# Designed miniproteins, single chains, continued (5): the designs that were tried, part 4

Each design is a single chain, and the fold is of that chain. pLDDT is the mean over its residues in the fold that is shown.

## One batch from the design tools (miniprotein)

Design m16113
Fold by ESMFold2-Fast:
Structure m16113 (fold): chain A 55 residues (1-55)
Amino acid sequence: SMIDKEIELLEKAKKRAEEMIQKLDENPNTPQERIDAYRRALEKLEEAIEKYKKK
């Protein structure tokens, strides 16, 4: 279904965001605000996935 494809895309985006957070966290020169922005994006992606799964 279209919903299943949307969930798959969101889960791939979530995985990429998690990978970016790890890379940024490894760099001591990364501004904390940038890490926090990716964490907020990850949180929104998780909320979107849960909402789609409820449909």
Scores: mean pLDDT 82

Design m16114
Fold by ESMFold2-Fast:
Structure m16114 (fold): chain A 57 residues (1-57)
Amino acid sequence: GPTALALVARNLGVSRATVLRAYRLVEEGRVQEAADLLGVSERAVLGAVRALDTLRL
């Protein structure tokens, strides 16, 4: 939900729109591009996406 998205965005220091764009990139198999966009490791991106999926964004 919106709360989960807000928490991830705040933790990464990015906008909610940036988190959503990174999420779409991961769904397309572009994990490295998502990591670059968020300024974090690919492992961190995959962990965040798994958390968001569990929370049903």
Scores: mean pLDDT 72

Design m16115
Fold by ESMFold2-Fast:
Structure m16115 (fold): chain A 82 residues (1-82)
Amino acid sequence: SPLLDMVREAKKRIPTLTKEQLLAVAEQLLGLVRDEYPDATEIIKLLEEGIEKLRNSKTDEEAKRIFQEMLDKIEKLLEKLA
């Protein structure tokens, strides 16, 4: 799955990214999922909820944890659909 590959690649980048960069990646993923996989409503909700939590994070380290948890949930959901 191209989306699963993108999620896994995004997870590898987490240690090197700031909160602002993590937000940009999350927003790009949300846009892509909405355009290419509009029926993936559960994944869209997870991305929307994760982005809101990222916006409210106070440190890069908290943002990394939130982003990791979001992508872990999405990855597990995508693995079940494959």
Scores: mean pLDDT 86

Design m16116
Fold by ESMFold2-Fast:
Structure m16116 (fold): chain A 101 residues (1-101)
Amino acid sequence: MSEETVERLRELLRQAREELAKAKSLAELEAVLRRLILGVREVLLEGGVPESEADAVAQRLAAAAGRELARLRAGEISLDEAVERFIRRAEEIIEEFAKKS
């Protein structure tokens, strides 16, 4: 994967963090998470990553989002905690993928 693709992924995650900080409801949070996951997949495909690998990254991000949304719906964590946990996991997934490319 090119350095340009990695920087685009980091910028996308930074923008998503700003949007997530502004989310005031579960529905707004879910909308931002969906846009981020689709955006990551698109950036990977534009960067020449095979569709199967781009789909695998998107699935890992969706699973991470699903875990935090489930905890939030159950009242186990706050919206701010769900955002911070998701962002940390998303950064980890992106950096792990970048190191293998």
Scores: mean pLDDT 83

Design m16117
Fold by ESMFold2-Fast:
Structure m16117 (fold): chain A 67 residues (1-67)
Amino acid sequence: SLEEAERLLQEGDEAFKNGDYKTAAEKYREAVRLADSVPLTPEQARRVIQALFRYLAAEVEAWLKER
């Protein structure tokens, strides 16, 4: 449901604030999966996409800098 997707977005945001990027990504991915079956507003869709990109960009940059 849309409400379930919103709950997952909030849980992802909380995990991200706590530095648990792995859990945050998993929550965001689950929200996106539910969103594929439920209509989202443009604002909700942008929020999910932005959160995923921010997390992925941080992980990629960290991985690259290990080199």
Scores: mean pLDDT 70

Design m16118
Fold by ESMFold2-Fast:
Structure m16118 (fold): chain A 65 residues (1-65)
Amino acid sequence: SPLEQRAEELIKQLREEAEKSKDPQVRATLEQLVTLLEQALREGDWELVEHLMDSGEALLRQVKA
């Protein structure tokens, strides 16, 4: 589905930013979002997937600024 594809693309971006991050707290937050998003996708909790995607996209905007 388009939502699943967007979530997978976001997971990839979150992982890439986590690997580049020099701040352990920022890295941990990005890694936690990846874990939660992967769990939500596995469980088919689409409401949680959408909520976590909004949070992840907002965090990516902050760390790339």
Scores: mean pLDDT 85

Design m16119
Fold by ESMFold2-Fast:
Structure m16119 (fold): chain A 84 residues (1-84)
Amino acid sequence: SKEEAEAAIEKLKALKKEKLEELKKEGAPEEDIERLEKLADEYIKEVEKLLEEGKYEEAIRLAEEGIGLIDLRYAVIKIEKKNS
């Protein structure tokens, strides 16, 4: 549904903000922060395009994929920085 797709993109945008802010506060490498931001922005851009085209099911699927990948990348960065 359109409402579900709009909720999915908002969740994706909120996750981007949350994870980037946390990484910056923890002093993660700038390169890791930039890569996560770029990943999130590419997903947001494509999901917004699908929303504009009325492709709500595809928008939901892509937003969920983006959320999963952002969460995975964030977890990897956190694990790799466990020794600092």
Scores: mean pLDDT 83

Design m16120
Fold by ESMFold2-Fast:
Structure m16120 (fold): chain A 90 residues (1-90)
Amino acid sequence: MSREELEDEVKLALAYMYAAIGLNLARQGKGEEAVETFKKAIEIAKELTNPELRKEAYQAIVDAAQRAIDLLPEYKEEFEKVKKEAESLA
């Protein structure tokens, strides 16, 4: 595994972690923090050089944001913006 491959794998793991943290914050009713965390996941996913891993990262964010909408509908509009951005970049 090259350094570039290791960097992509680490970034993919970080994107998954931020998506999971964002979803967990939504479960706790922390909508603003959840939105900020999903945005961090998107920024990390943008840094991925492998297009297949990048699409995988965006899909994880889309799935997490969709679940966050169901858990905390008060922030539906903000989660929909995150979801649409991730979908457009996938």
Scores: mean pLDDT 86

Design m16121
Fold by ESMFold2-Fast:
Structure m16121 (fold): chain A 74 residues (1-74)
Amino acid sequence: GRAEGLRLMREGEEAFKAKKYEEAVRLFTQAIRLLASDPDELGEALRNQSRALKELGMDGVAEALEKQAEELEA
C-alpha cells in the first residue's frame, strides 16, 4: 500500500545518496507501482527515478519519466 511505497521511496533516496544508483532505480520502480493511485507521491517517485537514471547515463529514459511526472501535475 501507500505506506510501503513511501518507505521504499525513502530507501531509494538513501541508496541514491550512497551512489548506489542501480539499487535506487530498483527501489523507486517498486515505489512507483505502490504509489500509482497517489499522483503527488507518484510524481515525486518518477522524478527521483529520473535523477537516478541520469546518473547511470540513461538520459532518454529519464526525460520520459520527467514528462510523466509533469503530466500528473498539469
Scores: mean pLDDT 85

Design m16122
Fold by ESMFold2-Fast:
Structure m16122 (fold): chain A 75 residues (1-75)
Amino acid sequence: NREKAERLREAAERLLAAGKIGPRGARVLRGAALLVESGVPDEEVLEQVEKATRALGLSPEVAELVVEAVREALK
């Protein structure tokens, strides 16, 4: 869904500009946008995002912001 992907890219830009996430967090959100555009189901997108936040070693606070932004975009 193009609208969901655009919301994810907008969230990445907004959160990065506000200093709430770093480049790695923004990368996870942009990666989620690519998965959504590729037709990956919402449940799988969330699983991949949670895995990516752990693999990249994001802090719990940043990981929660990233996961919440994905959930909001997937509504």
Scores: mean pLDDT 84

Design m16123
Fold by ESMFold2-Fast:
Structure m16123 (fold): chain A 68 residues (1-68)
Amino acid sequence: MDLEKIKKLLLEAGASEEQAEYIVTLIEHLESHGLSEDEILEQLKLKLLKLGFSEEQAEKIVEEIKKL
């Protein structure tokens, strides 16, 4: 995954620098442990919800990441 583009996307979606860095680090961790892209995107959606994004916002962010 293109982590630099994902970070920019998260910041544009209203995430703080700290939230964006957390998500990028999480994606790197999950990739290093051999999770598939679909599994990573599922975990990402759950973490976005925990960070206070709505279901609709989290789903839109995941869809945009899929296009990268």
Scores: mean pLDDT 82

Design m16124
Fold by ESMFold2-Fast:
Structure m16124 (fold): chain A 76 residues (1-76)
Amino acid sequence: STEEEIKRLEELAKRGDAEAQARLGELYFHLGDYEKALEYAKKGAELGSKRAAALYASVLDEMGDKEEAGKIMAEL
């Protein structure tokens, strides 16, 4: 289930896994939880995940911050 997948990814993210942070952000974005999606995407990007950085831009775009989203994508 999605809930069990989130639980597994939260355990990995707690251990500092940047890819787990990115995957959690993607799952929350898919569920429409933009606040959690931003939190995990930002954390994964700070840990060096380009996947998380791209997601961070996508979430900002969906929330209406298109200028900041464009700046982040230009740096990728």
Scores: mean pLDDT 85

Design m16125
Fold by ESMFold2-Fast:
Structure m16125 (fold): chain A 73 residues (1-73)
Amino acid sequence: SLREEARAFALRAVHLYRQAHPDASDEEILAAVERAVADWLVGQGVPREEAERLARELAREALEEVKRGAVPE
């Protein structure tokens, strides 16, 4: 589903951002990933407001999962 693809994208985005910016705070990671996920969802045809709401949820969840040792496929 689009939501599952967005979740995978969010996990990958968190992992890549942490690798590129090892000193970044959780807040900095979250802000960057939220924007990336929202922009990706808009590109998939999701309205901006809905994309932003979903991106905030998925970015937060993805950050928590990566911190617990989840790796993107």
Scores: mean pLDDT 84

Design m16126
Fold by ESMFold2-Fast:
Structure m16126 (fold): chain A 72 residues (1-72)
Amino acid sequence: MVERARKLMEEAEKAIEAGDIPKAVKLLQEISRIVRELRAAGRTDEAIELQKKYLELGVKLGRLNRARQAAA
């Protein structure tokens, strides 16, 4: 689970860099699901680490979305 989440985070970061908002949203939704599953499995430390990265990516995505709306 953790290794898959890290790969999804790398893909989400690349999608954000490419301006592919729909792809980034789907990838972040999958990461959020994995974080929830890790917490349910008692893997709290790993869930917290991934959640911090997830929030950082969410902030970047939100800034990208606002910038595109302002440029239109």
Scores: mean pLDDT 79

Design m16127
Fold by ESMFold2-Fast:
Formats: C-alpha cells, structure tokens, sequence
Structure m16127 (fold): chain A 103 residues (1-103)
C-alpha cells in the first residue's frame, strides 16, 4: 500500500508508540487503539491538515492490519468521519461496532 502523508503521520506520531503497549487481541486494546486514532485525526484537523474520511479510514485500517486486527472497513470509515467532525457520540458508537466485529 502506498503511504499517504496523513497515513504516515498517524502511523509515526501516535498509533502503537504512545503510552503502554496495547493488547490488540483484547476488546479493551482494540477500543484504546481506536480512541488514539480518533485523537490523532482530531489533532491533524485542528492543525489544518486536509485529510478526507476515506484517507483517514485507509490509514486506520492499515494500522489495525499491522497489529493483526481484522475490522470492518465500513465501521472504520464511519469512525473516521465522526472523528473529523468532532462528533463524540458517533465516534463512540463506531468504536463499539469496531470492537464488536474485531477478530
């Protein structure tokens, strides 16, 4: 997969390297990973980085795959849209779906 500049920022700046190690096989680990991704997206938007929900979703899907987590691409896209819009309720609802369907 050819990395987008926004995808590289998400992979390098926050996902998997910030704080204690995430257990990617636990529901708590998947939830924490998604929350960190949403926070990174909000920071990028606040910094004026023009990132589409589709670009953000691809970056997050790739990050989950690198950690051996299989998630629904549609739930990740909805999560990315909610995060970029600052819709906390929609974000939490999307995270619940991601966690429920994660393998």
Amino acid sequence: MKPHPGAAALAGAGLGRTGPPIDPKSKEGVREFARRAGEALRRLKEAGVDITPEQAAKAILNAFKEHGIEVDPEDVLEFARAALNGDEEAMEKAIDRIVEKAK
Scores: mean pLDDT 71

Design m16128
Fold by ESMFold2-Fast:
Structure m16128 (fold): chain A 111 residues (1-111)
Amino acid sequence: AADGLLLKGETLEGKVFEGQTLSGEAGLLIENSTLTNVTFKNNTLSGRVGLLIKNSTLTGVKFSNNTLTGTEYGILLENSTLTDVVFEGNTITGGKDAVAVEGSVFNGVAA
C-alpha cells in the first residue's frame, strides 16, 4: 500500500483522529499541511515510517497513546515547524531510530 492515512495539502482545525489501525509506506503522512489544535489519539500506525511529517506546520497538535512502528523510523520529521506540540504516552519504535529530525523547527514541543 502507498500510505495509511494521507493528509496532503490540508488545512485542518480542531479535528480528532482516534482509534485507527493504519499501515502503508507511512502509517500517517502529514505533507504540505497546516494543522491547528488537531489531536491524534489511540492510533496504531505502521510502515517504513510510523508517522511522517513533511513540509508542514503544526500548532497545538497532540499525539497521545499512539503506537508508531517503522521498519526505519517510528517518527520522521522533515522541513516542518512544530509549535506547542505534545507527544504523550506513545510507543515509538524504529529499526534505525525511534525518532529522526531533519530541517525542522521546534517551539514548545513536549514529549
Scores: mean pLDDT 86

Design m16129
Fold by ESMFold2-Fast:
Structure m16129 (fold): chain A 72 residues (1-72)
Amino acid sequence: MSKEEKLEELVEELSRQLLRLITELGMAPEQAEAVFREAAERIRELVEKGEYEEARKVAQEMVERARAEQLA
């Protein structure tokens, strides 16, 4: 799988999880967009290094952090 394909896969998964936070927890789309931008930058760096599993963990961590902040 190419780096571009792996990046797209992880970005799509991130988008899906953030959409779920919007629909389930009422997170503002602007907040979700900010989380998306930050996570996407970190994911891109890890994918460039070939650290695909670490990139997936970072995406999950960012989503969990956003969820926790929304509930606080």
Scores: mean pLDDT 80

Design m16130
Fold by ESMFold2-Fast:
Structure m16130 (fold): chain A 55 residues (1-55)
Amino acid sequence: SPERAEAVREALRRRGVKEVSPEMAQILADYTGAGPTVEEAEEAIRKVAGGPPPP
């Protein structure tokens, strides 16, 4: 969905990725199962990247 792709793009921008194609963002949104909000996209990206939560 376009909202999920936009959420992933915004989350990646906050992580320092300035330029993400809509196609790549859609693939990542579908792969991670992220919801339509930027906060849900952030959580999904963290889950895929791995690692324990910050203290």
Scores: mean pLDDT 72

Design m16131
Fold by ESMFold2-Fast:
Structure m16131 (fold): chain A 63 residues (1-63)
Amino acid sequence: KKKAIEDAIKKIQEVEEKVRQQIEEMARQYLADGSPETQKKAEQVQQEVQAAQKEIAEVRKAL
């Protein structure tokens, strides 16, 4: 039980780090391009990261 949860958290953290880099790249792109579509996508990805962090915190509390 705990090991499976720890493995899941570890994978989520790795994905979170990649997503963070992607947000940074997109933010730079939309600032240069000014595209509202790209800006909305950057916001969505940022919300996904925040949701993932919340899930991790809840899983840790459940342990």
Scores: mean pLDDT 70

Design m16132
Fold by ESMFold2-Fast:
Structure m16132 (fold): chain A 95 residues (1-95)
Amino acid sequence: SDLAERARELAERLLELAMELLKVTKDIPRGIGLVLRAIGLLIDLELGADPVEVLREALRLAREIKAEAEEVGNKELVKRAEELIREVERVLEEA
């Protein structure tokens, strides 16, 4: 499914962003939690989960990553999170 491929690409980008955030956050348990949730999205897709449900969870995760990036004060990570939020919302509207 094209939608499943798009969900996978967005989940991979969320994983990369969560890993970058983990390098700069002072809340290591929260940083690890965000990374594990991104990995969970990729596992769910491999197990045949509904891409729409995965995208909804990706949207929630992207918003939480944005909030943590704002707490850290990293403007680059905030912008990357905002771009991912917009892309996930766009894909969900087209689904």
Scores: mean pLDDT 89

Design m16133
Fold by ESMFold2-Fast:
Structure m16133 (fold): chain A 60 residues (1-60)
Amino acid sequence: ASEKIKALAEQIEKLTGMPKEIAEAIIEDALKEEKLSLEEFVERASEGLKEQTGKELKLP
């Protein structure tokens, strides 16, 4: 996993309480399935989180 994926997983842990190891695996799977960049993943995930919780992810 890249250092950027680890940093993003840490953000998810802080915002949602999901363990960063689990968040890292979810990010890796999403990037592989949809061939997304980290930037595109952050944009899509932030849109969903903002609608449900009012919180968003930041690029590492």
Scores: mean pLDDT 73

Design m16134
Fold by ESMFold2-Fast:
Structure m16134 (fold): chain A 76 residues (1-76)
Amino acid sequence: SMLEEGIGLALRGIGVQADVEYGTMSPEEALKEAEEILKEAKKLLEKSTGIAKQAAETAVKAAEKAIESAKSGSGA
């Protein structure tokens, strides 16, 4: 379902942010994965409604935070 897809993307985004902050993923790999999650989350957001839309919005925010964390790590 769209809700399950949104929850899955949100968890993936949170995981990428955690991995880059704790040094278990390179900033380059994290940026690539976070950008793909953001792309998928935005597509889901456009076609979703109700609680599924809320999940997709959470996924977008999680991916955006992961991108910011990755860029902070690679910005030297």
Scores: mean pLDDT 81

Design m16135
Fold by ESMFold2-Fast:
Structure m16135 (fold): chain A 64 residues (1-64)
Amino acid sequence: EPLSPRERLLRLIAEILNIIGDEIELELKLEKGEITEEEYKEKLEKLKKELEKLREELRAVEPE
């Protein structure tokens, strides 16, 4: 069954916040030396692309 508009919006917001959290965790791992600078940049680029797509979906669902 399709989600309500409110549930759809809340899920998109939660996904966006989760990606932001992943970016912060990635920076913390870099500072701890758990990952290389190259791996950090590659993973960050992937997260940025996912975030951009979710932001576009959010813009399509609710007015700016």
Scores: mean pLDDT 78

Design m16136
Fold by ESMFold2-Fast:
Structure m16136 (fold): chain A 75 residues (1-75)
Amino acid sequence: MDEEARKHAEEAKEHLRKMIEAIKKGDLKAAEEHARLADEHVEKLLELGSEEIIKEAHEELGKLQKEAAEAYEKL
């Protein structure tokens, strides 16, 4: 279970990074799609992950979500 949870955490982070890139390019359709995919992977992480993995991922994902919000404000 930990390997699957960790994979979903990494996929969620990757999609948030791509969301931020899309926002900066003004591609809001791509940004919305990557946000949706990140949310799906977060849901799987919460279903499969241990408390430790969820806590670690929460801190990293929160930082990326803040960066995405800041990118939206600068559009």
Scores: mean pLDDT 83

Design m16137
Fold by ESMFold2-Fast:
Structure m16137 (fold): chain A 116 residues (1-116)
Amino acid sequence: MEEEEQKRLEKIKELYDEFRQRVLAALDAGDLDAVIDAMVEFYRKLEKELGISVEEAAKLAEKHGDTDLAEFLRAAREIYENRGKDPEKAREAATRGVEILLRPRNAEADALMAQR
C-alpha cells in the first residue's frame, strides 16, 4: 500500500517535471496562454495516468510533505475549471502556478502563516 503510494507520487513528480519544462519555455516566449494550455494538459494527463482525482493527488503530495507540488496541482485544477468560464481567474491561477515552479526553496518561511 505505501509502496503503491510512493509509485503514484513518483509518477506525479515525473509529470510535474515534464510540464515544468514546457511552462518555462512558454514563459521565455512571453506566452501566458501557452502556460495555461500546458497546465490544462497536465491536469488531464495526471487523471489519465494515475486513475485518481487531482484532489487526491494533491492530498497525497501534502501527506508526503511536498506542499509546492500540492499547490501546483490545485492551480492546474483551478485553470482547468475556469479557462472557458473565467479567463481572468485562469490567468491568475497560471501566474500562481508559475511562481511555484520558480521557487528556489522547498520550504517557504511564510507559507504556513499567511500573516506576514
Scores: mean pLDDT 74

Design m16138
Fold by ESMFold2-Fast:
Structure m16138 (fold): chain A 64 residues (1-64)
Amino acid sequence: MPTAALAVREYREANGLSQRELGEELGVSARTVSRIERGEARPSRAVLEKLARALGVSVADLEA
């Protein structure tokens, strides 16, 4: 499975979302989305759970 950083970027690009739009969906700032995609910030459990639900995978799969 891709890392959380790669999963965030792939989900965003697949849905045609800007970093701001994804940030609004996840409840974080666009800057936080950018930092997560660069591997500079670890997504919170809440963000990981929202992504796991959206991708149809487990949180553990995103942490691999």
Scores: mean pLDDT 75

Design m16139
Fold by ESMFold2-Fast:
Structure m16139 (fold): chain A 91 residues (1-91)
Amino acid sequence: NILKGVSYALRGIGYELDGDYEKAAKYYKEAGEYFKKAGDEASAHFYYGKAYELQGDYEKAKEHYLKAAEAYKEQGNEEKAELYQKKAEEL
């Protein structure tokens, strides 16, 4: 599941760099689903957040970035927790 999540995330990044935000969002949602199945809640919520942000759904993007920040804080990753909390505040 983690390897599939990484594969979908990399494809999402590729589409985002090409400016294809609709496909990037779809691949990021798939990445989030596979990270969720793998128990990686922090990565799952991060990729869901990116997908909703690219779709202009800032309310859902904020919700998922805040959940990612909470999950990173629980993992002891305070830098990523602060980063995604600020990201949510900027939307």
Scores: mean pLDDT 87

Design m16140
Fold by ESMFold2-Fast:
Structure m16140 (fold): chain A 57 residues (1-57)
Amino acid sequence: SAEDEEIARELAAEYGISVETARAVLEAVQQAFPKASREDLVEEARQNLGLLARRRA
């Protein structure tokens, strides 16, 4: 959806990743939590990206 695309672009810019990677993370989170709110899905995606970045640093 247009909202998903917008969120993917924002996450890509925030974490320095591609829009494709951000979209894949959002899709994975949506599959894990199909009934979660948009806000909860975005927060879960941020936590996953933050943990990945911290482990690499």
Scores: mean pLDDT 77

Design m16141
Fold by ESMFold2-Fast:
Structure m16141 (fold): chain A 55 residues (1-55)
Amino acid sequence: MPTEDEVLAELGRLAEGFSDEQVRALLALYFRGRAAGLSNEEILARLRAAADQMR
């Protein structure tokens, strides 16, 4: 299972080339996922899916 640091590192990698608005959207998804009690693996899967949809 990925650590919190690994999730944040992957969020940074996924955000490469994204606009400030897209980066804020990924950060909002991350914080919402944590507030909802989602696992780091589930949060990471959602971040990857959202980043893929933004491309």
Scores: mean pLDDT 81

Design m16142
Fold by ESMFold2-Fast:
Structure m16142 (fold): chain A 115 residues (1-115)
Amino acid sequence: ETMKVKITVRVDLDTGEIEIEVESENVPEEVKERLERAVRETVEARLDRLRAAAAGSEGDLAAAMGELLAELARRAKEIAEEAFPGKKVTVTANAGVEEVDGRRVLVFTLNIEIE
């Protein structure tokens, strides 16, 4: 039986608000909570850098987003591997920019499969 977690993170660059949505299939609540907490802590630690990069070039923002995305994927994989020793863990990660009511919102999506 395959376990799945999808985590969507939205970061409002103007307000600094961080919204995290977690969807899961066949995953214990404790593991879901650990993943959400680690993701939130990682994003919060990078918020000032993302805002500074957003004031620069599009390339600066893309680089800062890529760095955060890589760190999110790494931490998610580590937590899943620790929670499920001997299982195969695959993490797919994507980042993008949405415009909501004239504000830039960064969107990070992590898909975690455990089998």
Scores: mean pLDDT 87

Design m16143
Fold by ESMFold2-Fast:
Structure m16143 (fold): chain A 60 residues (1-60)
Amino acid sequence: MLLLRALEDFEAKTPDELSFKKGDLLELLGVVDEYHLLVRNLKTGEEGLVPKDLVEEVEE
């Protein structure tokens, strides 16, 4: 799976968005548009849209 890491805290503003904390690991499920990714938070198991600018790909 492709993993992303949260660069800062984010609070969901709509029902479609996912809240996360800085350092959370997210699984990339899909690219929705230029600004949003569909992800799953591996800590909570919740899925939703996140701003692309607030996450980075995990290179290990």
Scores: mean pLDDT 81

Design m16144
Fold by ESMFold2-Fast:
Structure m16144 (fold): chain A 86 residues (1-86)
Amino acid sequence: MKVVLVLKGATPEQKELARSAARSAEASGGRGEVREEGDTVTVTMEDAGPGGMISAVGVATEGWLRGGSVTSRKEGDTITLEVDLS
């Protein structure tokens, strides 16, 4: 399973949470990749296990509590969580 977390308008604190989510994926024997482009952060997690998914949901929830819009979608084996804080 692949989980993609996209943060738009990310704060420095949210960028650290995104990096932690990628590390959680790797700690679970999966793969985590972080791509940062200005205020947009994309975290791609493959075979992340429960830890990776919990981390992604945690970051998305934190963004929602900051007044961001959260959208989830599933396409095949990929789950995408997009948080828009802009």
Scores: mean pLDDT 78

Design m16145
Fold by ESMFold2-Fast:
Structure m16145 (fold): chain A 114 residues (1-114)
Amino acid sequence: SLAARVAELTERAERLLAAGAEPVAIATLGDEEAALEEARRLMEREGLAATPLAVSPEEAEELARDLGLPDPREAVELAAEFLTRARAGEWDEAEARRLVEERQEEARRRAAAA
């Protein structure tokens, strides 16, 4: 079952993290299978403590609105960055706010250039 595969990969990621592996979050929009497969690949080939994060299109749109970003994919990528930093013990709320503001400015600059 999908739930059993998620549990297996989660346990594997936690063991790798406990052994000193670098944490990374893998975010996919609407594709849980792709997130699981990429996490497995990173664990097996790179030795990373990879956490799969599958976000529905509706959740991604809500996250984009909450973060003030026009692109749901960018919001999902930023959420993966936040999860990676949190798992590394490097969570800083002021830095998180700065990353959101930087992404908002980059999105505005990109829109102006298009």
Scores: mean pLDDT 80

Design m16146
Fold by ESMFold2-Fast:
Structure m16146 (fold): chain A 68 residues (1-68)
Amino acid sequence: SVDELLQRLRDLLIAFNEATDPEEQLAKIDEMLAVLDELFAHKDQLTPEQVAFLERVRALLERKRAEL
């Protein structure tokens, strides 16, 4: 469900912020990007505000991935 995917994304964001080594950070980023792809597949079930937020999160993660 969308709610389960949103909760998973929140949990992964916390785990990413607590990760200290680049390999662990990259693994969390890749997992979050996969969850975001699944959330965007359910875009019709999201509010415009949620979509805008998730697009910002994706952009941040893609930028951070490029830095690792």
Scores: mean pLDDT 85

Design m16147
Fold by ESMFold2-Fast:
Structure m16147 (fold): chain A 66 residues (1-66)
Amino acid sequence: SREEILARFREEVARLAERYGVPYEFKDGELILHPAELTPEQREEFGRELARVVRRYQAELDALDA
């Protein structure tokens, strides 16, 4: 279900944010990432990993509407 996909998405993003020391919250289904002191390399790596997670879960959500 969409709820199960979103729950797994939230868990994976939470683990990623914790790994990089990025504070985060989920409010009204929206992911809110708070400012964090990251090096340029860490910021780029975090962005790439976050994009992979988003792309994978977006594909799962799109499959529900197919």
Scores: mean pLDDT 78

Design m16148
Fold by ESMFold2-Fast:
Structure m16148 (fold): chain A 75 residues (1-75)
Amino acid sequence: SLSEEEKRKLMGEKFLDYYEKNKEKIEEELEKLIPELGEEKVKKAKEVLEKVKELLKKGDVEGAIELIRQASRES
C-alpha cells in the first residue's frame, strides 16, 4: 500500500494534470461566474488557482490545501 505522503503526492499530481489539461474549461467556467460574483472575485479565484498549481508543482500539497481553504473563507 502507498504511504500517506505518497497518496498526497499522487492526488496533487492528478489534480495538477487535470488542471493543466482543463485550464481553458476551468477559466471559462470561472468567467461565467462574473455576473454573479463580480470580476474582482473571479480574478482572485484565477490567481488562487495559479498559486495552487505552483505549490503542487513544488510538491507542497499542504500549502495548496491551506490556500484553497483560506480563499474559500475570504471570498
Scores: mean pLDDT 73

